# Designed miniproteins, single chains, continued (2), part 1

Scores and structures below are computed, not measured.

Each design is a single chain, and the fold is of that chain. pLDDT is the mean over its residues in the fold that is shown.

## One batch from the design tools (miniprotein)

Design m4001
Fold by ESMFold2-Fast:
Structure m4001 (fold): chain A 76 residues (1-76)
Amino acid sequence: GPSSADERLALLRERLAADPNDVEAAVELGRFVLTDFQPRHRDEVLALARELVARSTDPRVRAIAARLVELLSPPE
């Protein structure tokens, strides 16, 4: 079955899809990357962070998302 980490990421994705300006959810996504993140989550978190950079109008959410894109993108 899904792990608690997979369930947490799914809930954060649903929250941020509904409201790309949800600062609390964006902070929790950052915390997820520092605590529960596994290499298998990289592509899902990177896709979510890229969507937030494109869709969010909140500068705090955009800053968190941009940092996650920087950390999880392959080097040039």
Scores: mean pLDDT 83

Design m4002
Fold by ESMFold2-Fast:
Structure m4002 (fold): chain A 92 residues (1-92)
Amino acid sequence: SEKEEILKKLEELARKAIDVLLKHAKDILKAIGYILAIIGALIDAKLTGDLIEAVRRLIEITREALKIVSPEGQKELEKIIEELEELLKELE
């Protein structure tokens, strides 16, 4: 189903964002907070089926996380944000 494919892509982008935070975060406690927020957004998406809200939440979290990562991590997160924004356009 289209929703299952979108959810799988969302899970992949979330996993990539978590990996960037684990490798590049300057503030470990904030990184843990953002990781938990990402996981929460995915759980809510799975329970509610509200993929638009899930994508919007992941964009917000990853944009905020830009402040705590290295310049290399910023480039990787910016690419993830672009893919999330494209996914949001497909859902709207």
Scores: mean pLDDT 87

Design m4003
Fold by ESMFold2-Fast:
Structure m4003 (fold): chain A 80 residues (1-80)
Amino acid sequence: PVEISQEAIDKELEAAKKTIKDPIAKEALELAEKNPKEFEEKLKKLLQEVKKWSEEKADQVIKNLSNAGKTALYYDLLKE
């Protein structure tokens, strides 16, 4: 909802968007489109475990991302 925070997130994801060209990341994008709720639940858990974010913070970040952004972040977190 805030322009500045959304732009900051998008800039971070642009560095990770290189990974979305990978077949695995593309498959994750398909899942995000077909089952967004399940995908978002998995992404939320990874953000809490890898980044050690609160559930509330993870939910807010996910809410501000596009499907492509969510899949890029998810794939990047899996590499950690």
Scores: mean pLDDT 66

Design m4004
Fold by ESMFold2-Fast:
Structure m4004 (fold): chain A 85 residues (1-85)
Amino acid sequence: SERERLLEVLDWMAEKHGLTKEAEAARKALEAGKSAREALIVGVKVKLKELGVPEEILELLEKAYETGDQSLVDETEKKLEEFLK
């Protein structure tokens, strides 16, 4: 159910919003056995990397979502906001 909905969203994002690289990366993550949530983060990381976000911040984002640690979420958000200003 979640997997099927994510695949539909990825197709929609690629076709209607030009997020083809992000959708492809997320799809490959699903094929490699990652969860829908993990696959979505892979797609988000592709976009952030294309915007020039440092690998250190991308690793923090991944850890924040894996652990659900609010302190890591807050730190990641602060660093992303500082970079995107």
Scores: mean pLDDT 76

Design m4005
Fold by ESMFold2-Fast:
Structure m4005 (fold): chain A 73 residues (1-73)
Amino acid sequence: RSEDVARLIGLVLRAIGDLLEGNKEEAIKTVKEAADFLVERGLITPEQAEEIKKLAETDPMKAVRELIRLANA
């Protein structure tokens, strides 16, 4: 669990960094990777991951916030 949280934090920080640098496409890819990682670890459902991936295409920062919320539920 602690290692999974650390990995998620790393992915979230990378996505935020990419957004701050104007690399929105890279941020979206990182958010999608994080969603898939959470499914692999059984922390969210595949349905929740698909919703986050869809959200990342329109609002990547909101998708990041949703990832954090679901992972810490």
Scores: mean pLDDT 81

Design m4006
Fold by ESMFold2-Fast:
Structure m4006 (fold): chain A 78 residues (1-78)
Amino acid sequence: MEMEKEKKIEELVKKAEELAAREPPDSAGIQEILLELKKLGAPKEVIDRVWELMVDAGVRAVERAVKLTVEKRLLAKK
């Protein structure tokens, strides 16, 4: 049972890394994985790593959203 839990945590971490590498990054998906890791009682070190991935993905997603919003507002002046 403990071994299955450890394998599941490793799979979730890999999934979070995949979601962070996407364009645009899936910060919401990483957040869901973070919640699942907390539910499983993952070590603090694992949670901290996934949190860093989520924050980085969120920053990149916000930067993209701001760029699109600025472009839309500039084009919508007509």
Scores: mean pLDDT 75

Design m4007
Fold by ESMFold2-Fast:
Structure m4007 (fold): chain A 56 residues (1-56)
Amino acid sequence: SAEELEKEIAELVKRYQEEMNKHRDDAAKRHELNERALKEMVPLSLELSRVRREEG
């Protein structure tokens, strides 16, 4: 459902924010984490858009 996907995206964002905060002084690691977050979030965002279209 859309609600489950929204919750999953929120949890993903929270996890990456916590990891980024742990590596505040490591620009290379923060860049890597940001790229990973984008790669994981884009498919979920596309799926959420599809589910919302089907449910709406």
Scores: mean pLDDT 80

Design m4008
Fold by ESMFold2-Fast:
Structure m4008 (fold): chain A 88 residues (1-88)
Amino acid sequence: ALQELQERLDTLARKLGEAVRNKDWEEAEKIAEEIEKVVSEFASKSSDKENAERMLKAVKKLKEAVKNKDAEGVLEALNELGKEVASL
């Protein structure tokens, strides 16, 4: 389960990076929504509420950066999310 989550998030992060590089913000928004769904499903099943809250906060930052077309903000939010997932 954890390895599957890490692999799925890694794949989505790569796709999001490609969309951002191509300035395809419509595709980036769709990918960010999929990341939110994956993280939310994991967070709802997590016994570590503090880690779950930090992951959801990172997803909120990610969605905001995508809406603002902020490529740097997207990378920062993805790095925060990756650190929280790696700490599991």
Scores: mean pLDDT 82

Design m4009
Fold by ESMFold2-Fast:
Structure m4009 (fold): chain A 99 residues (1-99)
Amino acid sequence: GHLVAELRVKGIPKEYVEEVKELIQKASDGAVLVVEETDDSLILRAGDFPELTPEQIEALRKLGLSPEQVIRRAVEETSKALAPKGIKLEIVSGRLEIV
């Protein structure tokens, strides 16, 4: 099975949605995808490539590189970049699943 994470992020003013998407992509080196957009939230996904073994997935978890942790770090880095503008991103829900 492959490890997949989806997290919902809120606290994004409409005028900054595109900047937030760009910063998340930069912070994750493209590993985090925006799969859904609402008025004030984004659903972010990160997952293993189809060819990862269970041993490789466990190694990523132990290194703090699990899909959920990758999304959380990208959100934290983006929040730090936008803090001077008074913008604070919040992870309000998350799902971590072996598929």
Scores: mean pLDDT 75

Design m4010
Fold by ESMFold2-Fast:
Structure m4010 (fold): chain A 59 residues (1-59)
Amino acid sequence: GEVTIEGEVSEEARRAAERLAEKGANVHLDGRRKTARVSGGPLSEAARRVAEADLAAAL
């Protein structure tokens, strides 16, 4: 997978995104908007939504 980062993000959010990308997910972090998007990989839609919420909270 791939990690795309816009603006400034926390180290915790970066590391969490990198772990998801290692598993084949694509992660987009927007530190300005405090949003995260997770797509692809082996995760269910529900798991992607939970991961997005956790990442956004860490931004």
Scores: mean pLDDT 84

Design m4011
Fold by ESMFold2-Fast:
Structure m4011 (fold): chain A 65 residues (1-65)
Amino acid sequence: ERVEEIIERIKAGQVDGDLFREIASLPEEEREKVLEAFAEHYGMTLDEARRVLEMGLRGLELKPE
């Protein structure tokens, strides 16, 4: 299952741009499960985890020159 693979990568510390893109492609329900795991692993709130992922995706779109 894709959600489980993403969560395993988060727990293994393998968080990169590719992972953020995969999370963004998930349905809202599955994305929320990943966000919960992300928040729990990094000791943050769900709201903070959502913002971190959103900012990460924006950073991937706005690559530095």
Scores: mean pLDDT 74

Design m4012
Fold by ESMFold2-Fast:
Structure m4012 (fold): chain A 85 residues (1-85)
Amino acid sequence: MEAERIAEGLLELEKALKESEKEDEELKKKQAEWKEVNARVIELAQADEELAARGEAAEASGDEAEAERIRREAIELGARRLAEE
């Protein structure tokens, strides 16, 4: 039920990150990448177990960087879900 709130929380976190980006150009690239991954992770939050498995498969296929980001986002999402309680 709180999935929409978690999504809003993640978007707000991204917004705060975007504000800091104005001082650093390095965050500019991560901001865009984070936004895309966050949007997907939010949708796949219900299947976080499968998301982790896909991340592992991507790592095995050579998409290690992408797999790591996906797994990290899944963990962060889970942590925020717990914090919402």
Scores: mean pLDDT 64

Design m4013
Fold by ESMFold2-Fast:
Structure m4013 (fold): chain A 84 residues (1-84)
Amino acid sequence: DAAEKLEKLLKLAKENPEELLERLREAARELGIPDESLAEKITEILKEASEIKDKNEAAEFLMSKLVELGEDAVKILEKVVKEL
């Protein structure tokens, strides 16, 4: 369930952002994505989203920010989500 995976991601970002960052960096390495800053940017976006009280607003914020980062950021996040 996409909603359950989103809740797990936001919880991880809030409670253990260092673990989330390591998972995103590993996913980027496995995918051969050279931009090391993407994992850090995705982590910060998820941390910000985790502080948004309304679930719909959090999802809209996350979607907007990931689209701005581009296709590689989406691929990195999808790989992490698959293992949740």
Scores: mean pLDDT 82

Design m4014
Fold by ESMFold2-Fast:
Structure m4014 (fold): chain A 82 residues (1-82)
Amino acid sequence: MAEVDGSNADEAFETAKKAGENGEKELVIKNAHNAEGTSAALLAAKEGGIEKVILKSRNKTAVEEATKALKDAGIEAEGEVL
């Protein structure tokens, strides 16, 4: 299971892309309240064939909104409020 930090958009994208290329099926996104980095990681995960995303943040609303958006897009998603 790969882990990315949503607070750094470029790093989150590259890490999520490599995880997908390595055949990872699950991705953890930390600091998921950072919309830019989280969006970049989600785009890379979707293109890479990631099947499940776990979103972690202290911001409950951001986690709930991102989790709903992923499920609406057909990706299995789980939110963890820290």
Scores: mean pLDDT 76

Design m4015
Fold by ESMFold2-Fast:
Structure m4015 (fold): chain A 82 residues (1-82)
Amino acid sequence: MTVADILEALRNAESEEELREAMKKLVELVGPEELSAEAWSAIVEAAARLGLSPERLVEMLRELGFPEEDGEIVIPASSGRG
């Protein structure tokens, strides 16, 4: 399975469980600190499409070992654009 396959799985996720599985596979393949801006966008878009609260998404990310600073999930590259 490639990163592209996992990004497609994120875009096609129809449930929280499918989203969690795709995120877990992505973390296992590249590691949570090595996620691209495209991967973060796909995760956020999937969560929004599924109607997940930001709190629920952050909780799932924490359980999967995603990096945090000051209690916030670190999103690389695009946060400087506003």
Scores: mean pLDDT 71

Design m4016
Fold by ESMFold2-Fast:
Structure m4016 (fold): chain A 80 residues (1-80)
Amino acid sequence: SLKEELKKEVEELAKKYKEWIKENIKDEKTASELIKKIDETLEKQLKSIEELDVLEAQKLIQEEVQNLLDEINKALEKER
């Protein structure tokens, strides 16, 4: 189903972001905090996919991904 495909996409995206953080964020504490936030975001996204219409779930996922990228960029800039 489309919901099952969407679940797999958000799980794969979360894995890629965590791998990127581990490779690019030098401070272990900051990396751990970002990874925790990714895991919490994934749990929220999976719940939204189950409870909402696909289009509404996709919109929320897009907004949450943008917020997550902003936090990652802020952490990266702070290490410069």
Scores: mean pLDDT 83

Design m4017
Fold by ESMFold2-Fast:
Structure m4017 (fold): chain A 62 residues (1-62)
Amino acid sequence: SSALLSAVMEAIRRGLKELTPEEVKDLALSMGYSEEQAEAIVERIRKEGLKRVTIEQLRSLL
């Protein structure tokens, strides 16, 4: 999704190496995405069983 791609690019720009699902949500919201779009990303991460995601793992969800 565009929101997930934007969150990945922003995390790379900020030099982040890993994030919790909550941090990914906050990142998407800080970029102007809706609560619904941010929650969709979090739900996808949680379905993968991940408590923390690396940038590479987050990219694999694209």
Scores: mean pLDDT 77

Design m4018
Fold by ESMFold2-Fast:
Structure m4018 (fold): chain A 98 residues (1-98)
Amino acid sequence: SVTSDLEKIATLTPGKSQTLGAGNYVVEAVSDAKVLLEVKKGEVKVTVGRKDEVTLTPGKSLTLDLKKGETAYLEVASGSEATLTVKEGKVDVYKVDQ
């Protein structure tokens, strides 16, 4: 079951941030939400629902515009670091155990 692979690491509201180290993560919208993803070092790959995968590097950012119940999948590469900051709404952040 996919559910057994997820550990909730944070619940974020507007103005709150979570630093993500290397690993895979799921961001789930508890309400309609806008979340800023910034890469601090290395590389992050992002997939939002059925949209194409986007690769982000330091100096690039992406706003995740999520409707309630939508998810974004994040692959933070080895040696990489990213920050999620909620601008609007509420999200749960899960780490995927490999």
Scores: mean pLDDT 83

Design m4019
Fold by ESMFold2-Fast:
Structure m4019 (fold): chain A 83 residues (1-83)
Amino acid sequence: LEEIAREIRRLADRIAAGDTSAVARLVGLYMLTVLELEKRGDSESLKKLQDLFKKATDADNAGDMDAMRDHLLQAADVVAQAS
């Protein structure tokens, strides 16, 4: 999970810098993380992760890249702590 958290942080920085090619990779990591947390029965971390990714998506759709990046960095912290 710590390696996934590091990659989420890297992708958040790339997306905030305008690299839209990073979005597909971030979606893939999100799906992988959801499956891993479900497998572990970590419903608290899963709920926090889903909420933060929803907030990041809402911010991105509103054009607020700073808020999007902030929510993704918080999501990475949740993933790192879930180990």
Scores: mean pLDDT 82

Design m4020
Fold by ESMFold2-Fast:
Structure m4020 (fold): chain A 80 residues (1-80)
Amino acid sequence: MSPRQKQVQQLLEQLEQLKRETVARLAAARTPEEKEAVAGAFFDRAVPLFEQLAALAPDDAEVAAFVDGVVREVEELVRA
């Protein structure tokens, strides 16, 4: 695996871990305000990862779909 491919894999793993932590925190949240705070903390950490993934794999449809899926899942859980 190339250094670039390894870096992309590490970023995807970090994003997936962050998503799992966020899903667990959202499940524990009791109020809309708590859910918004959890989502805000997620995006504060996730946006730099999104930017790095876009820079390393700008034309990778699979990476883009994964990022979009993570964002959608978090947003849906905030609204639930």
Scores: mean pLDDT 84

Design m4021
Fold by ESMFold2-Fast:
Structure m4021 (fold): chain A 91 residues (1-91)
Amino acid sequence: SAREQAELGFAAFEAGDLAAAEEHFQRAIELGKDNPADNRAVGFAYAGLGYLYFMRGDKEKAKQYFLKAAELLKDVDPETAKTFRANAGMV
């Protein structure tokens, strides 16, 4: 499921496996992109890509991913969406 792939992505990220994290986040997005019920999982997967690209020094991609995360989370998690919009402004 999209949620499972997002969770695996964050587990890989915390373990320092950035390549595996990126693959899992991309799979989460692909699995959930057309289903509004998956907006939380897809939003968090985009946020994961935002953190990952920031760590790689790609600030412009990090900004784009944090803004995508905020858009998907605006209705299901407005406080977290606000945080990711702020992150986009800081990177």
Scores: mean pLDDT 85

Design m4022
Fold by ESMFold2-Fast:
Structure m4022 (fold): chain A 100 residues (1-100)
Amino acid sequence: SLEERAEEIIKRAEEILKVATDPLVKQIAELAKKVAEKALELHKKGYTDQAERLLREAERGLKIAEEALKNPDDSKILELIGEILRLIGEILDADLLLEK
């Protein structure tokens, strides 16, 4: 279910936050968790397609964070910053829908 998928994303983000030392990796994990929480709120309001899209975006962010955690690479700093900005944009877009 969508709820089970969101819970798995939140769990993965929390696992990253327990072990990550890189502040950019931590920020991606925190933002992915927030995106999953916003997806659950959107789903409750009937925006299920938007919620499913947000879960895909959170999963993409987590995959990048998990790869950075496993294989630290300073050449990827701009990619990590780009992911942070992307996830912030997703949260802002979700908040706009939730205000209606």
Scores: mean pLDDT 88

Design m4023
Fold by ESMFold2-Fast:
Structure m4023 (fold): chain A 71 residues (1-71)
Amino acid sequence: LVDFLRRQADLARRNLDRLESLPDTPALATVESLVLGEEVSVESTQMSRDEARKRLQELLDETETTVRQLS
């Protein structure tokens, strides 16, 4: 379980890094690919870069909190 949660947090961090590397102009298809790839969970496939960043930050924070409680 902890390994799974740590992997989710790692993916969220990597996707945030990739999102920060994108041009300022939102690219929905690219953002959707980064946010919805593999084990990262988000609410919608049709989202802006800002929404994706917010969702990834929320997911990362929640996952890291859970890992700390389990560790």
Scores: mean pLDDT 60

Design m4024
Fold by ESMFold2-Fast:
Structure m4024 (fold): chain A 59 residues (1-59)
Amino acid sequence: MVTREELEAAAQNLLDAGLASSYEVGDTSVTFTSRATGRRYTGTSAEEVDAAGAAVASD
């Protein structure tokens, strides 16, 4: 199981890169909002958050 700290770090990296406008950290998941499209993405692992960030970066 990934830690909250790992999920938060991944979400913060997306915010710092300007790819996300906001995020919410849960116990086992992170939901963030794309700055470009306003769509919400949820990841339950660092890999899922990274994949969603890559998808947002393609916009």
Scores: mean pLDDT 74

Design m4025
Fold by ESMFold2-Fast:
Structure m4025 (fold): chain A 104 residues (1-104)
Amino acid sequence: DSLVPFSKLSVEEVERIDEALLEAYKDRLDQLLALFEQRLEEAEKAGDKEGKAESLYFLGLIYKAQGDLEKAKKYFEEALKIAKELGDETLVEYTEKKLKELES
């Protein structure tokens, strides 16, 4: 399945996708992790910076759901860096929001 680029989505749409994805895979987070690790590798091989940023963001979300806040922070920071390089304002705003949630 192809992910819709975050630059084509509103913040509210990203939040709905996050909730739906975690709900669908709540008992299978390891499978979801493997899926996004594969997507990250494919994006890196293809030079797809947008796909790489999206995959890093979802890896951060999965690690946060598993309680690994240090890995979640690392992946969100990497996603944010690429989002800023791409000028993807939606992904920047949403990723910064997630990083701020980890500080609480």
Scores: mean pLDDT 77

Design m4026
Fold by ESMFold2-Fast:
Structure m4026 (fold): chain A 93 residues (1-93)
Amino acid sequence: SEVDKAVDEILSLLEKARRGEITLEEFLKGMREIYEKVKDKLTPEQKELFDLLIEMAEEAVKASKYLTPEQRKEVLDRLYEFAKKIAEEIKKL
């Protein structure tokens, strides 16, 4: 579905950010652009999960400004695992 493609694209962007291929700011921008394209197709339950993912990603990026490179990698790794679980839940709906 279009929603399934949207969550897969967000996971792809986050993986690129984790690998240092794009900036965290570029990741947030890309994620928001994907959300804007798909938001009118989301069920209320899918929207709650997307909003949670966006909130967690924004907080992680904000916190990363005060972290060492090693701590930043740990935060992004945890965000990716969380994002995968949220994507799986969205796809079940």
Scores: mean pLDDT 85

Design m4027
Fold by ESMFold2-Fast:
Structure m4027 (fold): chain A 86 residues (1-86)
Amino acid sequence: MDARVEEIARRAAEGARLVEAGDLAALAELEGLPPLAPLPPAELEAIRAAFRAAVLAGARAAVARGDEAEIRVAEAVLAALDLPRP
């Protein structure tokens, strides 16, 4: 396994945990983005649901392509979100 792929997987998993926790301010800081304003709970839940759906779709696509690096990153993100592995 490439150490760079593992570092990308670790960072992606950390970002996913922050999205799931609703900590958008910490996510913005981690990614070097401008501060993100807090969202109402209903909007945050909608974003989490959409993000989880996108992660699952991306993981299935990575497996279908057979891209081991993308699969490794997807597995780390799925584990962070407590989602089933592809």
Scores: mean pLDDT 76

Design m4028
Fold by ESMFold2-Fast:
Structure m4028 (fold): chain A 64 residues (1-64)
Amino acid sequence: SMEEIRKLTIKYTAEVLRAIGDQFDAILAAGRDDAEAVAKADAEMKKELEKIRKEYEKKLEEIK
């Protein structure tokens, strides 16, 4: 249903935002300002976000 899809989307959006925030806080806490280290962290974050999106799409297909 549309309501279930909406709830799933809201949940995944919240998880995405939390993951981004947590990783940003971790980078700041580590005192990392090296461009190479930042680029590596960005790549790792994008990989995790792709994983979250893949799980979202799979669950969305189950609701259809």
Scores: mean pLDDT 75

Design m4029
Fold by ESMFold2-Fast:
Order: C-alpha cells, then sequence, then structure tokens
Structure m4029 (fold): chain A 64 residues (1-64)
C-alpha cells in the first residue's frame, strides 16, 4: 500500500519536474494535488497522502 502510493506519487512528481524544472507556487500546488490523488487511489488516507506528497516535494525541491 504505502510502497505503491510512494511509487505513484514519486512518478507524478518526476513528470512534473521534467515538464517544469523550475515550478512556481501554482505548478507546485497542482503537482501536490495530483500526488495526493494518486496516493489516495493506492490506498492511503488523505492525511497520509498529503504527508507523503509533502515529503517527496521537499526532497525534490532541495535537489532542484
Amino acid sequence: MREEAERRAREAAERGFRNQPNPNAVILQVMRAEMVRLAEEAGLSREEAERLADEILAEMLKRA
């Protein structure tokens, strides 16, 4: 469950940054919403999906 959710959320984030390497706040909001939706579809609760999305985005933004 969490592993599948993380994979889907990470793939969504990678696609977003590939299309927009320097995302502004609006694009980041859209990417976050997509990641949360995909994590929920993979079986996470809304709160768990939001935490996972925030963790992945924070990780990727540190490296961007």
Scores: mean pLDDT 78

Design m4030
Fold by ESMFold2-Fast:
Structure m4030 (fold): chain A 93 residues (1-93)
Amino acid sequence: SEEARRRELEIDILEAFFEMNLLYSIPTALRALAALFRELGQDDLAQRLEEAASLPLQRRLEVLRQVRAETTDPRVRRLIARAERRIEEELRR
């Protein structure tokens, strides 16, 4: 449907916004990812990501690892793994 196509476009825009913000603001990137999860109908995972955006880096990483373990969606897993990698880089500084 046209509505499904618009949703997919919104998801693609949010994914691009997430990737761009991983370099500048991890909290902003996680909030973009939460919005993307809402477009996918995964409101509980979205809420956990919004809460993670306000946590210290180590606890943020723990939440992301738990979220990734609880999902079977390949896109969700890929995006979470991307965020995990970026946080691990910050923790090594």
Scores: mean pLDDT 85

Design m4031
Fold by ESMFold2-Fast:
Structure m4031 (fold): chain A 61 residues (1-61)
Amino acid sequence: TPLQQRIQQLQQQGDALVRQLSDAYARDAPPEEIAALEAQLQAVSDEITRLLKEQQAQEAA
């Protein structure tokens, strides 16, 4: 379904952001860059949680 595809896309985006954040820490990136990556990762995580709840509601119907 489109919902499942969106969740999968966000999970892939989250994995990429985790890698970027790990690399940023390893190269001692500016605090602003690290904060931006952390904010993006949190936004992706929040959206995944929201969509998973929506998926659960649809499957329970």
Scores: mean pLDDT 84

Design m4032
Fold by ESMFold2-Fast:
Structure m4032 (fold): chain A 90 residues (1-90)
Amino acid sequence: MLEEARRALKEGDAEKAAKYAVEALREAVERGDPEGIVEALELYGEAEAAGSKTGTAEVVGLVLRAVSTGDEKMTEAVLEGLRRAEELEK
């Protein structure tokens, strides 16, 4: 999903990139993978910057799930990923 999101962005398919980024985020949250969370959120931010509006509710739900684990590294990954996504809006 992560590589598929990056490929979709290179091809100019913002909606497909957002879909794959959301799926990558879901997998990273389920696995407890902080690096995957950062990368998936950054790719989702890139898809949004490219014009996608898809998956916002799913992203919010997954972010809340990650933070709710109580794992400090998961919370730090969410904050880092969101910060990188915000930088893409500039």
Scores: mean pLDDT 82

Design m4033
Fold by ESMFold2-Fast:
Order: structure tokens, then sequence, then C-alpha cells
Structure m4033 (fold): chain A 76 residues (1-76)
């Protein structure tokens, strides 16, 4: 069983990878620096929200984020 601290660290790592892929995709589509900054701000707000969740909810979020990252890597 992973500690709550370890789960949060893994969530931050997966979210960073998703952010990097989305930013690269948006730049390839001609997105402005302002739009990219807005995306990063939204991701930061969602991470703050996730950190307030229970350990069980954070584990569920982590598994969902891992699946999302896998699908993004296959499509982008």
Amino acid sequence: MKSKEQVVEEIEKVVKEIEELLVAYMRSRGASDELIAALKAKIEAELARIKQMSHEEQEEVLEGLKERLKLLKEKI
C-alpha cells in the first residue's frame, strides 16, 4: 500500500507528463502563450483540489490519470 504522500507525488508526476503532452499538442496547433498559461493555471487548481481528497479518492484519481496518459501517448 502506497502512503498518501507517495500517491500525491505520483499524481504530480503523471499530471506533469499530461501537461507536457497537451502543451506540445497545443503549440503544434498554434496556441498562444496566453492559452497555454491558462491551461497550466487550470491544472494547478485541479492539483490543489486533488490534494484535499481522501487517500482512497487520490488512489482512484491516480489510476484514472495513468489511463488518460496512456491514451494520450497513443493518440498524440
Scores: mean pLDDT 81

Design m4034
Fold by ESMFold2-Fast:
Structure m4034 (fold): chain A 72 residues (1-72)
Amino acid sequence: ATPEEVAGGAAAGIYAALKGMTEEQARDFALASGNTPEAAEAGGRAGYRMKQSGKTEVTGDEAAALGLEELA
């Protein structure tokens, strides 16, 4: 996935996780939003971890960085 696709997937996954979705549900939400499977999985996983760490907010730059870290 491109960095832009990963950023989109991460943002969607983080949003879903912060709204109470599980890691799998967040990934599926990102995938349904038109992201690639790789970006959706990275975003869902990153968002779930942020929720687990107690984060309630994220910037677009943070979402992009987390998505890139998951694919690196």
Scores: mean pLDDT 68

Design m4035
Fold by ESMFold2-Fast:
Order: C-alpha cells, then structure tokens, then sequence
Structure m4035 (fold): chain A 74 residues (1-74)
C-alpha cells in the first residue's frame, strides 16, 4: 500500500528530525485525507513530502517567533 509506505517513511523522517507528536499527528492526518480523497501513488508521496516539510517549517517558525517574542518582552 503506497499510503502505508508513505506514512511509515514520513513518520520515520519526522522522528529522526525530532518533530513532536502533534507534528507527527498532522502528517498522519494529511495522508489519511489523501487516502480518503482517492489520490494516486504520486499524489500520496507528494502529500507525505509536503506534510513533512510543512512540519519542519512550522518548527522553525515557532522557534523564530519565540526568539522575537523574547526580544520584545525584554
């Protein structure tokens, strides 16, 4: 199953990247939605890749936002 393979690979990469449980759950949700929508193998792989990248980008954005907030708070 392309969905199961994409999910496993994305979760393994997320764990290696140190993404939290919420980010991992978001990746699962995106892949479940893709499966329910009946997307083909290439679309499912793209959703997995985009989900992983979005989670990594969100982690960086949160870190950047926290640094800015700390500077503004003195």
Amino acid sequence: DVHDRALQEALEEARKAGLDDLSQSAIVGRLDSAREAGLGPEEVRRVAEQGLQAAKNMQKLVEQSQKISDELAK
Scores: mean pLDDT 74

Design m4036
Fold by ESMFold2-Fast:
Structure m4036 (fold): chain A 62 residues (1-62)
Amino acid sequence: GVEGSNKATQAGMNGDAEAAKRAALEVKKSGDSDGQAAWAGGARATMEETGNKEVQAAGLES
């Protein structure tokens, strides 16, 4: 859900690639289209700003 995407976005901003990856996988596992859309919109933009390649990979994996 959206909560998982919010956790991934926050982790991305903090540079915590492992937390971002776990949150992205949680969103994917839920099958929630709203969570997936939120990850793509919010977390991906955050990943571009931080330049964290592991967070970027987590976003693509979700």
Scores: mean pLDDT 58

